Designed miniproteins, single chains, continued (2). Designs and how they scored, part 100

Each design is a single chain, and the fold is of that chain. pLDDT is the mean over its residues in the fold that is shown.

## One batch from the design tools (miniprotein)

Design m7681
Fold by ESMFold2-Fast:
Order: C-alpha cells, then structure tokens, then sequence
Structure m7681 (fold): chain A 78 residues (1-78)
C-alpha cells in the first residue's frame, strides 16, 4: 500500500537524520517525533471510529511530514 511504502521511506530518512545529526539535531528531531505522534494518535482515533480511509490518510500525512522534515534536516547537516 502507498501508506506503508511512505512510512518505510520516512522511517529510513528519519533514522539517517538521527545518525548524522547527533546532539545538534536533538531538539528538531524531538519536535518532529512529537508531530508524527500527534498524527498517529489521530489515525488511531479515526480507526476506532470506523473511518479506515481517514486513518490511512493520516498515516500517509504523518509519513510525508516525517520524510520531508528528515530530508530538510539532513540537507542542513551537510
């Protein structure tokens, strides 16, 4: 599924950012983790309400945010 592929790509980029960023990136990585966590909680609530389509949309949005922000951080760390 598109959501799963996006999540996998985002997780890989985030892991790279954590490895290269070290202590300089801690605050931004913490904020990014918080934002993605908010989307995950919204997705869980949507799934509990029976809105599977909304849940997958939120997972995709969270993955896209994680990927975009992780790549932005990696570019700044070069």
Amino acid sequence: SEALKAAEEAERAFREAKELGGEEAEAELEELHRRVGEKQREAAAALEAGDEEKAWELVREGAEELLRRSRELLERLK
Scores: mean pLDDT 75

Design m7682
Fold by ESMFold2-Fast:
Structure m7682 (fold): chain A 70 residues (1-70)
Amino acid sequence: SNREQALKNLETALESLKKGDVAAALKGLEDAKRLAPELSEILDKAIESLRQGDYETAEKLIEEAIKKLK
């Protein structure tokens, strides 16, 4: 389902971010936003935090988005 694929993309984005791969994390968040539009607001905040270099805030927002899909 789109929900399961969105969850997979968010978990992959979180792992990419923990490895310092910001570009892969951004791609994963944008893909997840397309698959789960109901998360658009929280994922837009996560994307903006990543672009501003606020990786701790981005990580927390991604974890919140994952919780909403579980």
Scores: mean pLDDT 87

Design m7683
Fold by ESMFold2-Fast:
Structure m7683 (fold): chain A 58 residues (1-58)
Amino acid sequence: ADEHVAAGEAYFARGDYAGAASHYLEALRLDPDNERARRGLAAAFEALGDHASAARVR
């Protein structure tokens, strides 16, 4: 879970929001209560313009 959060943050930092979302989703699959992964996923969806998916993960 932690390694996927770190990977998601690295992808987000370089502007690869789709890659970031993929890693945050995998972190949530391993630990559904991972607050950092949930917040990162919402931010990645907003960066992609997918406001509906961002709202759904809050």
Scores: mean pLDDT 79

Design m7684
Fold by ESMFold2-Fast:
Structure m7684 (fold): chain A 59 residues (1-59)
Amino acid sequence: SIKEKIEELKKEKERLERQREELERHRGSIPEETYQAGLKELEEKIKEVEEQIKKLEES
């Protein structure tokens, strides 16, 4: 169902947010370029999930 898909997407967003927090904790231990690339990738994925949630909620 649509509600089940929304809940799965919300869980995926939560996992991605936790990965971003983990990446931020490692900022001082990895090259800045690696950190910035990882941050950009995670933020893009979070935006995609948020967009999918909005699309389903407006259906």
Scores: mean pLDDT 84

Design m7685
Fold by ESMFold2-Fast:
Structure m7685 (fold): chain A 117 residues (1-117)
Amino acid sequence: MEYYEKGLEYWKKEKLEEAKKAYEKAIEEDPENAEAYFNLGLVYEQLGELEKALEYYEKAAELFEKQGDLKGAGLSYLRAGHIYEILDEYEKAKEYYEKAAELFKKAGDEEGAKLAE
């Protein structure tokens, strides 16, 4: 079983530290695995490590855009914007929400675009 799939199983069981280690190994095996970066961002967010969550969401967004996954990129920017909002960085949050909305709209995902508002 791939480390990414192992990370998903740990996440389902709320084993955050094990999920983190599995996703880190998934990234080591496949540095272009955008989903692993995104899910590692979710793990760090839940652990309260907001700066690391931002780094992983921003890397996930970059990789999803490179792969043509506009919905994945939009969701990654939406999550990063939410972290900036938690950190009271409202100007940055707005920029990221606007980027997410643009990407969702380009993907034909009107519901996703509205979530970024």
Scores: mean pLDDT 83

Design m7686
Fold by ESMFold2-Fast:
Structure m7686 (fold): chain A 84 residues (1-84)
Amino acid sequence: MYYALIRIRGRDGDSIRQAIDAATRGASRVPGFISSRTLYLDDTTGVLRLTFRDRDSALQGARAATRGASRVPGFIDTDYTILS
């Protein structure tokens, strides 16, 4: 299994929720997607852990999640790390 850890920052809690929802929808469309988990660190920061079958799917999922999140009003920034 491979994990994509995605940190998302937004201006407020509503922006973070919308960004994480958009990121999850984008990632879930990638072949090899298994599951997602969300952790809210504070009112402006959330972490999304995506689980994938293989490394290429994890990288594609991270990219799809980043694209989804970045389109949400109030989105500030995001980064990701791939783990095995």
Scores: mean pLDDT 87

Design m7687
Fold by ESMFold2-Fast:
Structure m7687 (fold): chain A 108 residues (1-108)
Amino acid sequence: SEYEKEGEEVAEMALSSNDEGIPEVAKKAEEVLKKRGLSKVGKKLAEALLNTMRGENLSDLDKVTEELKKLGDEESTKMANRLLVAAGGKAGLRLMKESSERIAKRSE
């Protein structure tokens, strides 16, 4: 579906973006949900995605996903799940980079 493709595009953008791209990914996720009439939930998803991608907490994104599930919107729930996976991967890559920089500093 169109929304499934948009969800995949946002998730791919989340995984491939640098730290400066995080706000744009969150905004696009909000816009996708707004198109489905879920503007309030979309704002919550965007805020949760920003926090998760910054390495803060995955639980807020899980809560938004559960809220979407209760509303019966399967396509939006699939998008949120894809974003959860992408955000987790992005946070992992950031931790690996920080670890590598820490090791390099100890070598001097």
Scores: mean pLDDT 66

Design m7688
Fold by ESMFold2-Fast:
Structure m7688 (fold): chain A 103 residues (1-103)
Amino acid sequence: SNEELLEFVRKKVEPLAKTPELQELIESMLRQFEIKLDNAKNIEEYEKVLEEMARDYQVLKALRDTLEQGDTSAAALKAAIAAYEPERDRILEELRELLRKSG
């Protein structure tokens, strides 16, 4: 269900809220994810929403790491985003499995 997908993502991203800025970003991402899920009309649209969420998760982890390291340069962020590609693929597969189980 949309609720199970939302709760799954919430549990993964909430621990990343190490600063007020990351907390606000996470809350915004979760609101947008819920809206997109509620507006998805078919499996293709659901897949696109899950792909977008997996990318948002990748960027969020990269932002958390660059902030923690004190290097907020564009180069550091781009490198951190690339480093989280395997985790993006893992969360996307977990989301797809959850979507499949709800049908």
Scores: mean pLDDT 85

Design m7689
Fold by ESMFold2-Fast:
Structure m7689 (fold): chain A 60 residues (1-60)
Amino acid sequence: GPMDEKFEELKKEVEELLKKKEYEKAQNLIVRAYTTGEVSEEQVQELAELFKKLKEEDEK
């Protein structure tokens, strides 16, 4: 559905920002999407887990 399409787009944008080490932008994007209802609670948790995982990989 529309939320799933927005989630996939947002997930790719977050991954791109994390690859560029723009953590603040990635975090703000996730928070904004949740606050505006663009993604479900389950989807925002998945994005937060992805953020944490990719940030941890960058710190190795």
Scores: mean pLDDT 77

Design m7690
Fold by ESMFold2-Fast:
Structure m7690 (fold): chain A 68 residues (1-68)
Amino acid sequence: SNAEKGLEAVRAAKGKSLEEQGRALAEAAHLAPLSDEVGEAAGEVAKGLSDDEVAELAAKIGEGGNAS
């Protein structure tokens, strides 16, 4: 499913840079925008971060990240 593909991308980016994690979360949201599982995974990533890292992650999820 699209949700499973999105969650796989988020899990693969776990422990990588905030830029890669933001890109994976943006892709997951695009593939399954109303998925509770994708939202839950994004919440888990955010829980492990400082306020500054959460702000950086949010910026990377938006346009202007290293998209390609």
Scores: mean pLDDT 64

Design m7691
Fold by ESMFold2-Fast:
Structure m7691 (fold): chain A 78 residues (1-78)
Amino acid sequence: LTPEQAKKLAEKTVKLGDQMVQAGQQGQATAESLDQVSKYAKEVGKLAKKKGVDKEAEKAFKTSDKLQQVSKQLQQQQ
């Protein structure tokens, strides 16, 4: 994975994650799907950081944290 590819992957992951956070807050996504995307965003963040794409990596980590938080809220309702 090149730094350029890592940056694009992180940017796409942040967009997807932000959409999923909104969907989860509106009850349009499952806790499990949010948890899976959270884990994915965290792994993408790690890869981006390893490739020196620190700003996008930090955004991916923040998106992962938001997804995890909403996932936990939905899990509490089950």
Scores: mean pLDDT 83

Design m7692
Fold by ESMFold2-Fast:
Formats: sequence, structure tokens, C-alpha cells
Structure m7692 (fold): chain A 119 residues (1-119)
Amino acid sequence: MEELADKALEYAAKKYGMEIVERSEWRRAEDGTLVRVALLKDKEGNLYRAAVAASPDGTAVAVIYREDGRLHVVVIKDGKVIDEFELRLENGALVPLDGKPLTPEQSRLVALALQALDE
């Protein structure tokens, strides 16, 4: 699980040309999902907060907090990137910018990652 979540984070960082500069310790949620937060740095030296959540079922998400409440999400399942999208937080709800609804599992993992970012 940790390896899957780290793979999601590394994929997201590499795609944006960002460096992982810090990682928190792993925390376990009640359902066995593992979460951690990370700090990323771009080529200009700007810092971005990120979090990852990995489910016992082999699904992981990496979430990068961006400008104006926008979130970039990468979804990995069984070691493969299966989805990538952008979200906005509106009144505590996760709203996809492309209008495509998240699956229940994606919504759960993104919510856990965001909760870890707020700690």
C-alpha cells in the first residue's frame, strides 16, 4: 500500500516537474487506508502541499493543492495510472472541473487525503 501511494505521488510530482522535499509519517484510517502528506517544490521554487491515500483494495490517489482551491488528482490502481483530473472545493464538496462525477472509491480516498492536508 505504501509503495502504491508513493508511486502515485512520484508520478504527479514528475508530471509537474516538481521535487518531493518533505514527507510525513504514514497514518492509518479506520478502514485500513494509509495516508500521508508531502511538500513539493517546482522549478521556480514555489511550494505545493500534496497528500496521498492508499486503499487496501490496491487503489491509491495523490492530491496536489494548487492555486484558488484547485486540486490535481492522480488515481493509480494495480500499479497503473487509471485516471487524472482536476477538482475544486466548493462549500466543503469536491466538484470535478470537467463535470464528470468521481466514483465512490475516488471520492472516499480524495476526502481522506484532503483531511490529512488540513491536519
Scores: mean pLDDT 76

Design m7693
Fold by ESMFold2-Fast:
Structure m7693 (fold): chain A 58 residues (1-58)
Amino acid sequence: MLEERKKQIEEGAEKIAKDYGVEEAVEILEALAEDAREAGDDETAEHIEKVAKELAEK
């Protein structure tokens, strides 16, 4: 996975969490991870799941 893609996911997650709250951000990220997995992009799905988990820990 490209480092730029990882940063985009992280920045998007932080922005959603800031604007709508952590709970909403986690739900959106979980949906995106599911979409990525269905598309066969397991690496992207795993990274999105990691970001969602890190947000939920706060």
Scores: mean pLDDT 78

Design m7695
Fold by ESMFold2-Fast:
Structure m7695 (fold): chain A 70 residues (1-70)
Amino acid sequence: DIEAGARLLAEAGHAELARRILEAVRRAEASTDPAEAEAAKREALEAIAEVAAALSEEQKAALTEREEAL
């Protein structure tokens, strides 16, 4: 899920981005406007995809080790 992904990003050193993603998701859940909720969710997903594409093999390995520890 998006929250689990954000948590892993925070553990990998991307705490500020993870916080922004979680805030966008919370705004989507709290919003009574479907368009606003959809826009916030899309923004969060795009940010996650951008970070994933930018991660090096070393960073990917670190994320895998953290998942193993959970």
Scores: mean pLDDT 67

Design m7696
Fold by ESMFold2-Fast:
Structure m7696 (fold): chain A 58 residues (1-58)
Amino acid sequence: SKELEEYFKKVEEEVRELVDIMIETLKKTESPEEAAKKAAELEKQLKEFIEGMKKKLA
C-alpha cells in the first residue's frame, strides 16, 4: 500500500540520520582502522535492511 511505502520512507530517513551520527562518533572515538570497519558494517547492515524491506513491499 502507498501508506506503507511512505511509512518505510520515513523510517529509512530516521534510521539514516541515526546511523550517520553513530559513524561520526566512531570516527572521533575509535582508531582509524576500527572506525572504518565498524562504519562499513553499519552501512552494509542499513543498506541490506532497507533493500530487503523495499523488495518485500514490491
Scores: mean pLDDT 75

Design m7697
Fold by ESMFold2-Fast:
Structure m7697 (fold): chain A 56 residues (1-56)
Amino acid sequence: AASQAARLLAQGRELVAEGKELIAQGRITEGIGKVLRGIGLAIDAGFLTGESISLE
């Protein structure tokens, strides 16, 4: 569903932004974890739409 995919993309973008901030603070492991979780949400959104979705 488009609405579900949009929600997952929004959450994924937030997680990637949080991950980047953590990496900037030197918290590399935590930051990478959040980035990967955000990517996972984008993949889930892709499953719902039948397409791959980028976090931008």
Scores: mean pLDDT 73

Design m7698
Fold by ESMFold2-Fast:
Formats: sequence, structure tokens, C-alpha cells
Structure m7698 (fold): chain A 85 residues (1-85)
Amino acid sequence: MTEAQRLGDELEKLIKEAEEKGKQNPEYLRAMRAGLAVAGGVATEEELDKLSPEAREIGRKVRDAVTRFGRASGPLALERLRAIA
């Protein structure tokens, strides 16, 4: 598989896990979605700033993963991002 597919699969898996964890801990899901939304241009960096330090770290990690995924997969990354965001 390509690096782009690996990053995309990892990101999607991370979001899916956050959704399941979000049933018990909504802040986890919010942190993941905030990172995705910021990377996708739907939300501002302020969404990450208002999270707790731990949650913000998770959100920033997701945002960084999305940026790397976009670089590796090119134009397809944007469509995939919107599908899972």
C-alpha cells in the first residue's frame, strides 16, 4: 500500500475510534473532530486552544496527520477528509 493510503486509513481509524470512545467520553470525540475541522478549514485554531492540554494535543495530532495525508495523497485527500470529517 502507499503512504497516502496508510495515513488515510490510520486517520479514518483514529476518527472511528474517537467516535466509539465519544459514547463514553464526548470530549475525546470533540477533540478529534476539532482537529479535523481546523485542518479542513471548517473551524479555527481557537477550537484547539480552548480544549484541555491533553485534548488539544490529540486534536493537534489529528490536524498534523491530515496535513501529512493531504501532502501524500494530493487532491484526493480533500475529498476523503470531508467524507470522514
Scores: mean pLDDT 68

Design m7699
Fold by ESMFold2-Fast:
Structure m7699 (fold): chain A 55 residues (1-55)
Amino acid sequence: SSIEEQMRRSERGYQESIEVSKSWPDKETSEESSKLVERQREVLVREYRERLERE
């Protein structure tokens, strides 16, 4: 349950980061940031899923 709570908090953080990235006036920077955040989120979610399965 603690791991699931951490996953939810991370998901909210990533959603906020993506929203902030899209608000930037520089589209190139915004797109690159969004891709980086999404990629990092996928890795983290995968790791949390593996930990949750072991719990």
Scores: mean pLDDT 70

Design m7700
Fold by ESMFold2-Fast:
Structure m7700 (fold): chain A 64 residues (1-64)
Amino acid sequence: MLSDAALREMAERAAKYLGLPALSLAEMRALSLGIGNPNAEILREIGEKLREIGDEIQKELEEK
């Protein structure tokens, strides 16, 4: 599971890059895990992009 720091960074990058400024950390976590998809293929696509961003952030946050 992702750390809160990774989720926060993912939320900031997604807001800037994908235009998702309203997503909370909880929503970002749900999307990155593919959980709580209410109704749209768009949310699945966003979730996939967020997973890619989250993976890259997680790699950056690895200390050694």
Scores: mean pLDDT 59

Design m7701
Fold by ESMFold2-Fast:
Structure m7701 (fold): chain A 62 residues (1-62)
Amino acid sequence: SAEEEARERELRAKLAEIQEQLNKELDAKTMSPEEVAARIREMLERLLPASDLERARRMARG
């Protein structure tokens, strides 16, 4: 549907923005793999509704 396509494009744009922000943070400071993973989780939780995040986690974990 048009709504699903628009949401997909919006999510792709937000993911690109997250990647750019992470690159800037990595340039400014040294981060451990655990810190990077925590930062990614934090950004995803802020950008995705809790329902979408929980759904994605369920699909990934089985």
Scores: mean pLDDT 69

Design m7703
Fold by ESMFold2-Fast:
Structure m7703 (fold): chain A 55 residues (1-55)
Amino acid sequence: MDQAIDNAAAAINSLPPELARWAAEYVAKILTPEQAQRLADRLSPEAAEAVREAL
């Protein structure tokens, strides 16, 4: 399961900043709060902030 979160983080981090923030917010909405926290740890600071705002 950690590998799916790692893959999602890598994909989001490869996007332009505006799109990365949108994608991070969307993915966070379909994850559990625990999974969303693990995703945030792997994201760029800007994308991680979008996940924390969605929690």
Scores: mean pLDDT 78

Design m7704
Fold by ESMFold2-Fast:
Structure m7704 (fold): chain A 74 residues (1-74)
Amino acid sequence: MEAAADAARTAAELAKAAGNPQSYEHGRQGVEAGRAGDPDRAAELVEQAAKLMEKYNPGAAQGARAASETVRRA
């Protein structure tokens, strides 16, 4: 659960650095879902954040997708 929240937080920080507030908000909601013990929901929200970042920062989007996979395994 903590690992899922940490992965979602990493995705949110990448979205913030990329200047995409909508991706940041999805990442933040993913952290809350991970802390609430719902890694599937956390992974879904992180993946949505990654899709929003893809057009603006493909590298950050790739990092967020990797974080989503980590969340699903947690």
Scores: mean pLDDT 67

Design m7705
Fold by ESMFold2-Fast:
Structure m7705 (fold): chain A 84 residues (1-84)
Amino acid sequence: DIEKLKELLRRLLEEAEELLKKAEELIEKGGDPKEIEKILLEAEIQIGMARIVLGVLKLLGYRDEELEERLRELEKRFEELKKK
């Protein structure tokens, strides 16, 4: 069911977006490094799962440029935060 996989992908992307936003806010506040590390690990897991779901969709012959771009943007944001 391609539509169910798309909904799963959207949910994973939304969760990753929220986690990265929380990490950004904590970094800005000078928050606890351990809490930031935990949130970034959770975001990494969500991003990894999103990559797998997107890969499955591509194998099924389905392309979604908007979802692919959202994942690329999240991966870029994650790498930027990881360098801090």
Scores: mean pLDDT 86

Design m7706
Fold by ESMFold2-Fast:
Structure m7706 (fold): chain A 65 residues (1-65)
Amino acid sequence: GPLAAIEAIKAGDYETAAKILREMAEKSPNPEVAEHYRKAAEAFEKGDALTAMEHLSRALAIEQA
């Protein structure tokens, strides 16, 4: 879930964070949220933490709207 992904990010474990975010994308009923989780996972897999955090932030903002 979101907390586990954040804990992995804080630990610098981007591989685990990406796996959790891909699972969240697959389970999300909102296609816009799913797309942002997927893009965040792809960015973490490429070592682009800044881009990953931007997509994660956007997904969470949409979820709270």
Scores: mean pLDDT 84

Design m7707
Fold by ESMFold2-Fast:
Structure m7707 (fold): chain A 56 residues (1-56)
Amino acid sequence: MMEELKELLKKAGEASRKAAESGGGKSQEYLEEAQRLGLEPARFSREQTREEQERE
């Protein structure tokens, strides 16, 4: 169970890294996503499943 939370936190870290590489405009979007992952892992997990269902 906690393993799933670790994966969400890892994605948040990757989003932060992409924000730094992206620069100005997109960096804010990545930061917002990273923050959401850290604050509400359960909710993000649900959205991820739903998005994966539509996208494969």
Scores: mean pLDDT 61

Design m7708
Fold by ESMFold2-Fast:
Structure m7708 (fold): chain A 60 residues (1-60)
Amino acid sequence: AMAARYAALGAEQGKKIGEDYAKRQGLSPEEIEKLREEFAKRGAAVGANAPAGLDWARAQ
């Protein structure tokens, strides 16, 4: 249950990071969508292991 919640948080954080990164690079909307999905998957995996891998930059 807790791991699922952290995975969801990681996915949301990943989407935001991917979108911001893509905008800063001036990528196309299609590339933004691809990065959003990829970062969401990676973020979910990190979130599921948050107690041990919570060394990702904590956004304020």
Scores: mean pLDDT 69

Design m7709
Fold by ESMFold2-Fast:
Structure m7709 (fold): chain A 72 residues (1-72)
Amino acid sequence: AESAEGWYELGNAFYRSGRLDEAVEAYKQAIALKPDFAEAWNNLGVALRNLGRLDEAVEAYEQALALKPDLA
């Protein structure tokens, strides 16, 4: 994955296959390339929540809502 969107789609693929740690890393790469990527922040929160990393999940969701309030 060479673009923010490519990393985001890779994260979604890892998430669907239950590879949650790899999904988190892929979403973080998407955000590193595009910090205003609200959908990547939201999906990072979902993956972190499923890993039980609840404080980090809340922070990711707050970033998504700050960037795009209608995302929820």
Scores: mean pLDDT 85

Design m7710
Fold by ESMFold2-Fast:
Structure m7710 (fold): chain A 63 residues (1-63)
Amino acid sequence: GDAEEAQAAARAAAEAAARAGSDVHSSTLGGTKGAIMALDYGADVEEAARAGAEAGVRAHRQR
């Protein structure tokens, strides 16, 4: 369902951001928010995961 898709995208985003060197807080908060926003704009799970990962990395860099 939509909730499972959002959870999958958020998890993939957080993991990708963490692998890129983002801390846990930025990866989780930024990644989850970015992924959900991308899904709301019509992105699929893979696109949402990418957008979320980039958001997580940006949140880490803006500390």
Scores: mean pLDDT 75

Design m7711
Fold by ESMFold2-Fast:
Structure m7711 (fold): chain A 61 residues (1-61)
Amino acid sequence: SAALLAEIERLIAEAVEALRARDSTRAFQLLLRIGELMRQLPPEQKAAVAARVGEALAKAR
C-alpha cells in the first residue's frame, strides 16, 4: 500500500541519519523494522524497496 511504502521510506531516511550519527544500535533496529515491513510487500515492490535501501545505505557510507 502507499501508506506502507511511505512508512518504509521514512524508516530508510531515519536509518541513514542514524548511520551518519554512528548510532549503530538505532540503525540496526530501524533496518530490522524495514525488513519486517518489506515482508508485507508484493514481490515486485519488495525488489524496488530493496534497491532503494541499498542505494540509501551506500550514500550514507
Scores: mean pLDDT 82

Design m7712
Fold by ESMFold2-Fast:
Structure m7712 (fold): chain A 99 residues (1-99)
Amino acid sequence: LAESYLLGGEFFLAQGKYDKAIEHYQKALELNPDNWQAWNNLGQAYYKQGKYDEAIEYYEKALSINPDNVSAWRNLGLAYKKQGKDEEAEEYFKKAESL
């Protein structure tokens, strides 16, 4: 059931329908709040909308569940870089490279 919402979110994310992707990921997380992939994908949807603070929050949530998530570390770096926080971005990219 949670997987169906996760797949629906990925489908809408790929189409650039970020609001619909967000709705589906939120439903997936209501069913399984430990789904780090859904948290990471929720962050990506917010990132695509230019909502970098929200994206960072959701990437950090994914990493709190799975600290070995290379994708979330890289995405966190990209979000910090978009905010002009280049030093923090480089630190997160290094963490992604070390995993």
Scores: mean pLDDT 87

Design m7713
Fold by ESMFold2-Fast:
Structure m7713 (fold): chain A 92 residues (1-92)
Amino acid sequence: SKVTVTPASQTVKVGENVTLRVDVEGEPVKSYRVTVTPASDPSKVVFEKTTNSKFITLKNLTEPGTYVVTVEALDENGNVVAKDSATITVEG
């Protein structure tokens, strides 16, 4: 499978909602695991959500900085079959 997250980059102000679209090509995908981390520290998960929606809305990004949104496509058994990432710049 292949997953694509759009837009690949965007800039928002603190407290604004971020909306991302997920498009899938190839074998069936059951759900998406969405993880948000600061670009400066990939080990610090600030947000995580599992959804079956192709539209992902991120709320409450209140700290300025650059974030990486990782979307992992999961099969029916919960295995990661594809992933993509997008960059969000949050300005104060």
Scores: mean pLDDT 82

Design m7714
Fold by ESMFold2-Fast:
Formats: sequence, structure tokens, C-alpha cells
Structure m7714 (fold): chain A 63 residues (1-63)
Amino acid sequence: SLFKYFDLDGDGVLDRDELNQLLVRLAREGVVPSGAEYTAMFAAADTDGDGVLDEAEFEKFLA
């Protein structure tokens, strides 16, 4: 899955730094959400409000 590919430290969640790296890689692939869209998507996906995304939250973020 994309989550496993971008889980750079292997801790089972994507923090803000890992998610930033994901966005940099998606920009290289030609997919770039706007800053406002990114902020809204992250806030919607971070259901626990802990500032990280688990695999289920990440799948919701991409949906």
C-alpha cells in the first residue's frame, strides 16, 4: 500500500514530517493538492486529533 511505502520510520503511523515527504513525492509524480486542500484533508483524516495518521486515517485522507 502507499501507506507502507511512505511510512519512512516504520512506526505504523504517518506524522507531519512523513506526510510532508509523501506530498513532496506526490508532487514529483504530478499530484499536488493546494495548501488549503491539504490542511482540510489532514484535519478531516486526523480523527483522533493527535497530529499523526494511522493506516485507516491515511486511506481516508487519500479517498
Scores: mean pLDDT 64

Design m7715
Fold by ESMFold2-Fast:
Structure m7715 (fold): chain A 90 residues (1-90)
Amino acid sequence: MREEAEKLVREVREELAAARDYADAAASLTTPETANQLHGQLTIAEGYVGMAESYLKLGNVEKAKEYAEQAREAIARLRALADAAVAAVA
């Protein structure tokens, strides 16, 4: 169970890194208003990943998994917003 949580937290950190690069690229192509929304959603995703890592370090495996799941949802929202921003400039 702990090893499973450690793997999940590592996976969402890696997913966030890829999503950040994509969101930064999308932000450079879009309006300042949409770029601000992308940065806001990125901050939310980073917050959830940070909480998952913090709870894992404290030995709270259940909360670490809960925040990792919330991080994945936030990352998915970030990717969707980035996709919409890129589509708008095509």
Scores: mean pLDDT 86

Design m7716
Fold by ESMFold2-Fast:
Structure m7716 (fold): chain A 71 residues (1-71)
Amino acid sequence: SREENARLLGEFIASLPLDAETKSRIALAMAPLLDQPLEVVRAMVDELKAQAPSLTPEQLIARARELAAKA
């Protein structure tokens, strides 16, 4: 559901060691995923979790936008 997608995305974003403004930008980039099937959202979150430690904040925002666009 949209609510479960929002919770999953919110938990992921909250776990990131980033400031509130950057987290807000990532949330906005991932907003299209709210209306996707749960399995798609989980796959995209898992991909971002795997890549996040090696990316800058700007790269992470760009990657989130790319993955959301491909869903």
Scores: mean pLDDT 83

Design m7717
Fold by ESMFold2-Fast:
Order: C-alpha cells, then sequence, then structure tokens
Structure m7717 (fold): chain A 57 residues (1-57)
C-alpha cells in the first residue's frame, strides 16, 4: 500500500541499511531515495515522497 511504501522510505532514510548511501550527506541521501522511490513506486505521488523526506531533514 501507499502507506507501507512511505513507512519503508522513512525507515530507510532514518537508518540506511546500505553503507554507501549512509556515507552520503543527508541532503544527498534524500535525493537518492527520492529518485529511487519515485522510479520504483510510481503509484505514490512524488509530492508525498518529498514531504516524507523533508519531515526527516
Amino acid sequence: SRESILRLLREEFEDPPDPALAALPREEQAEVLFKEYSELYPEVPEEEIREELERLL
């Protein structure tokens, strides 16, 4: 569901499991995750993905 995808995004951004992603500055991590989730989950509006990431910055 949309909510499950946004929860997964939040969890990944709060504690990135990929060490390469975790090594990036937070703003760059947000851009990587925004692009990845927008491409993988087109059913979730881009605005909702962005809002979730901005809430955690």
Scores: mean pLDDT 82

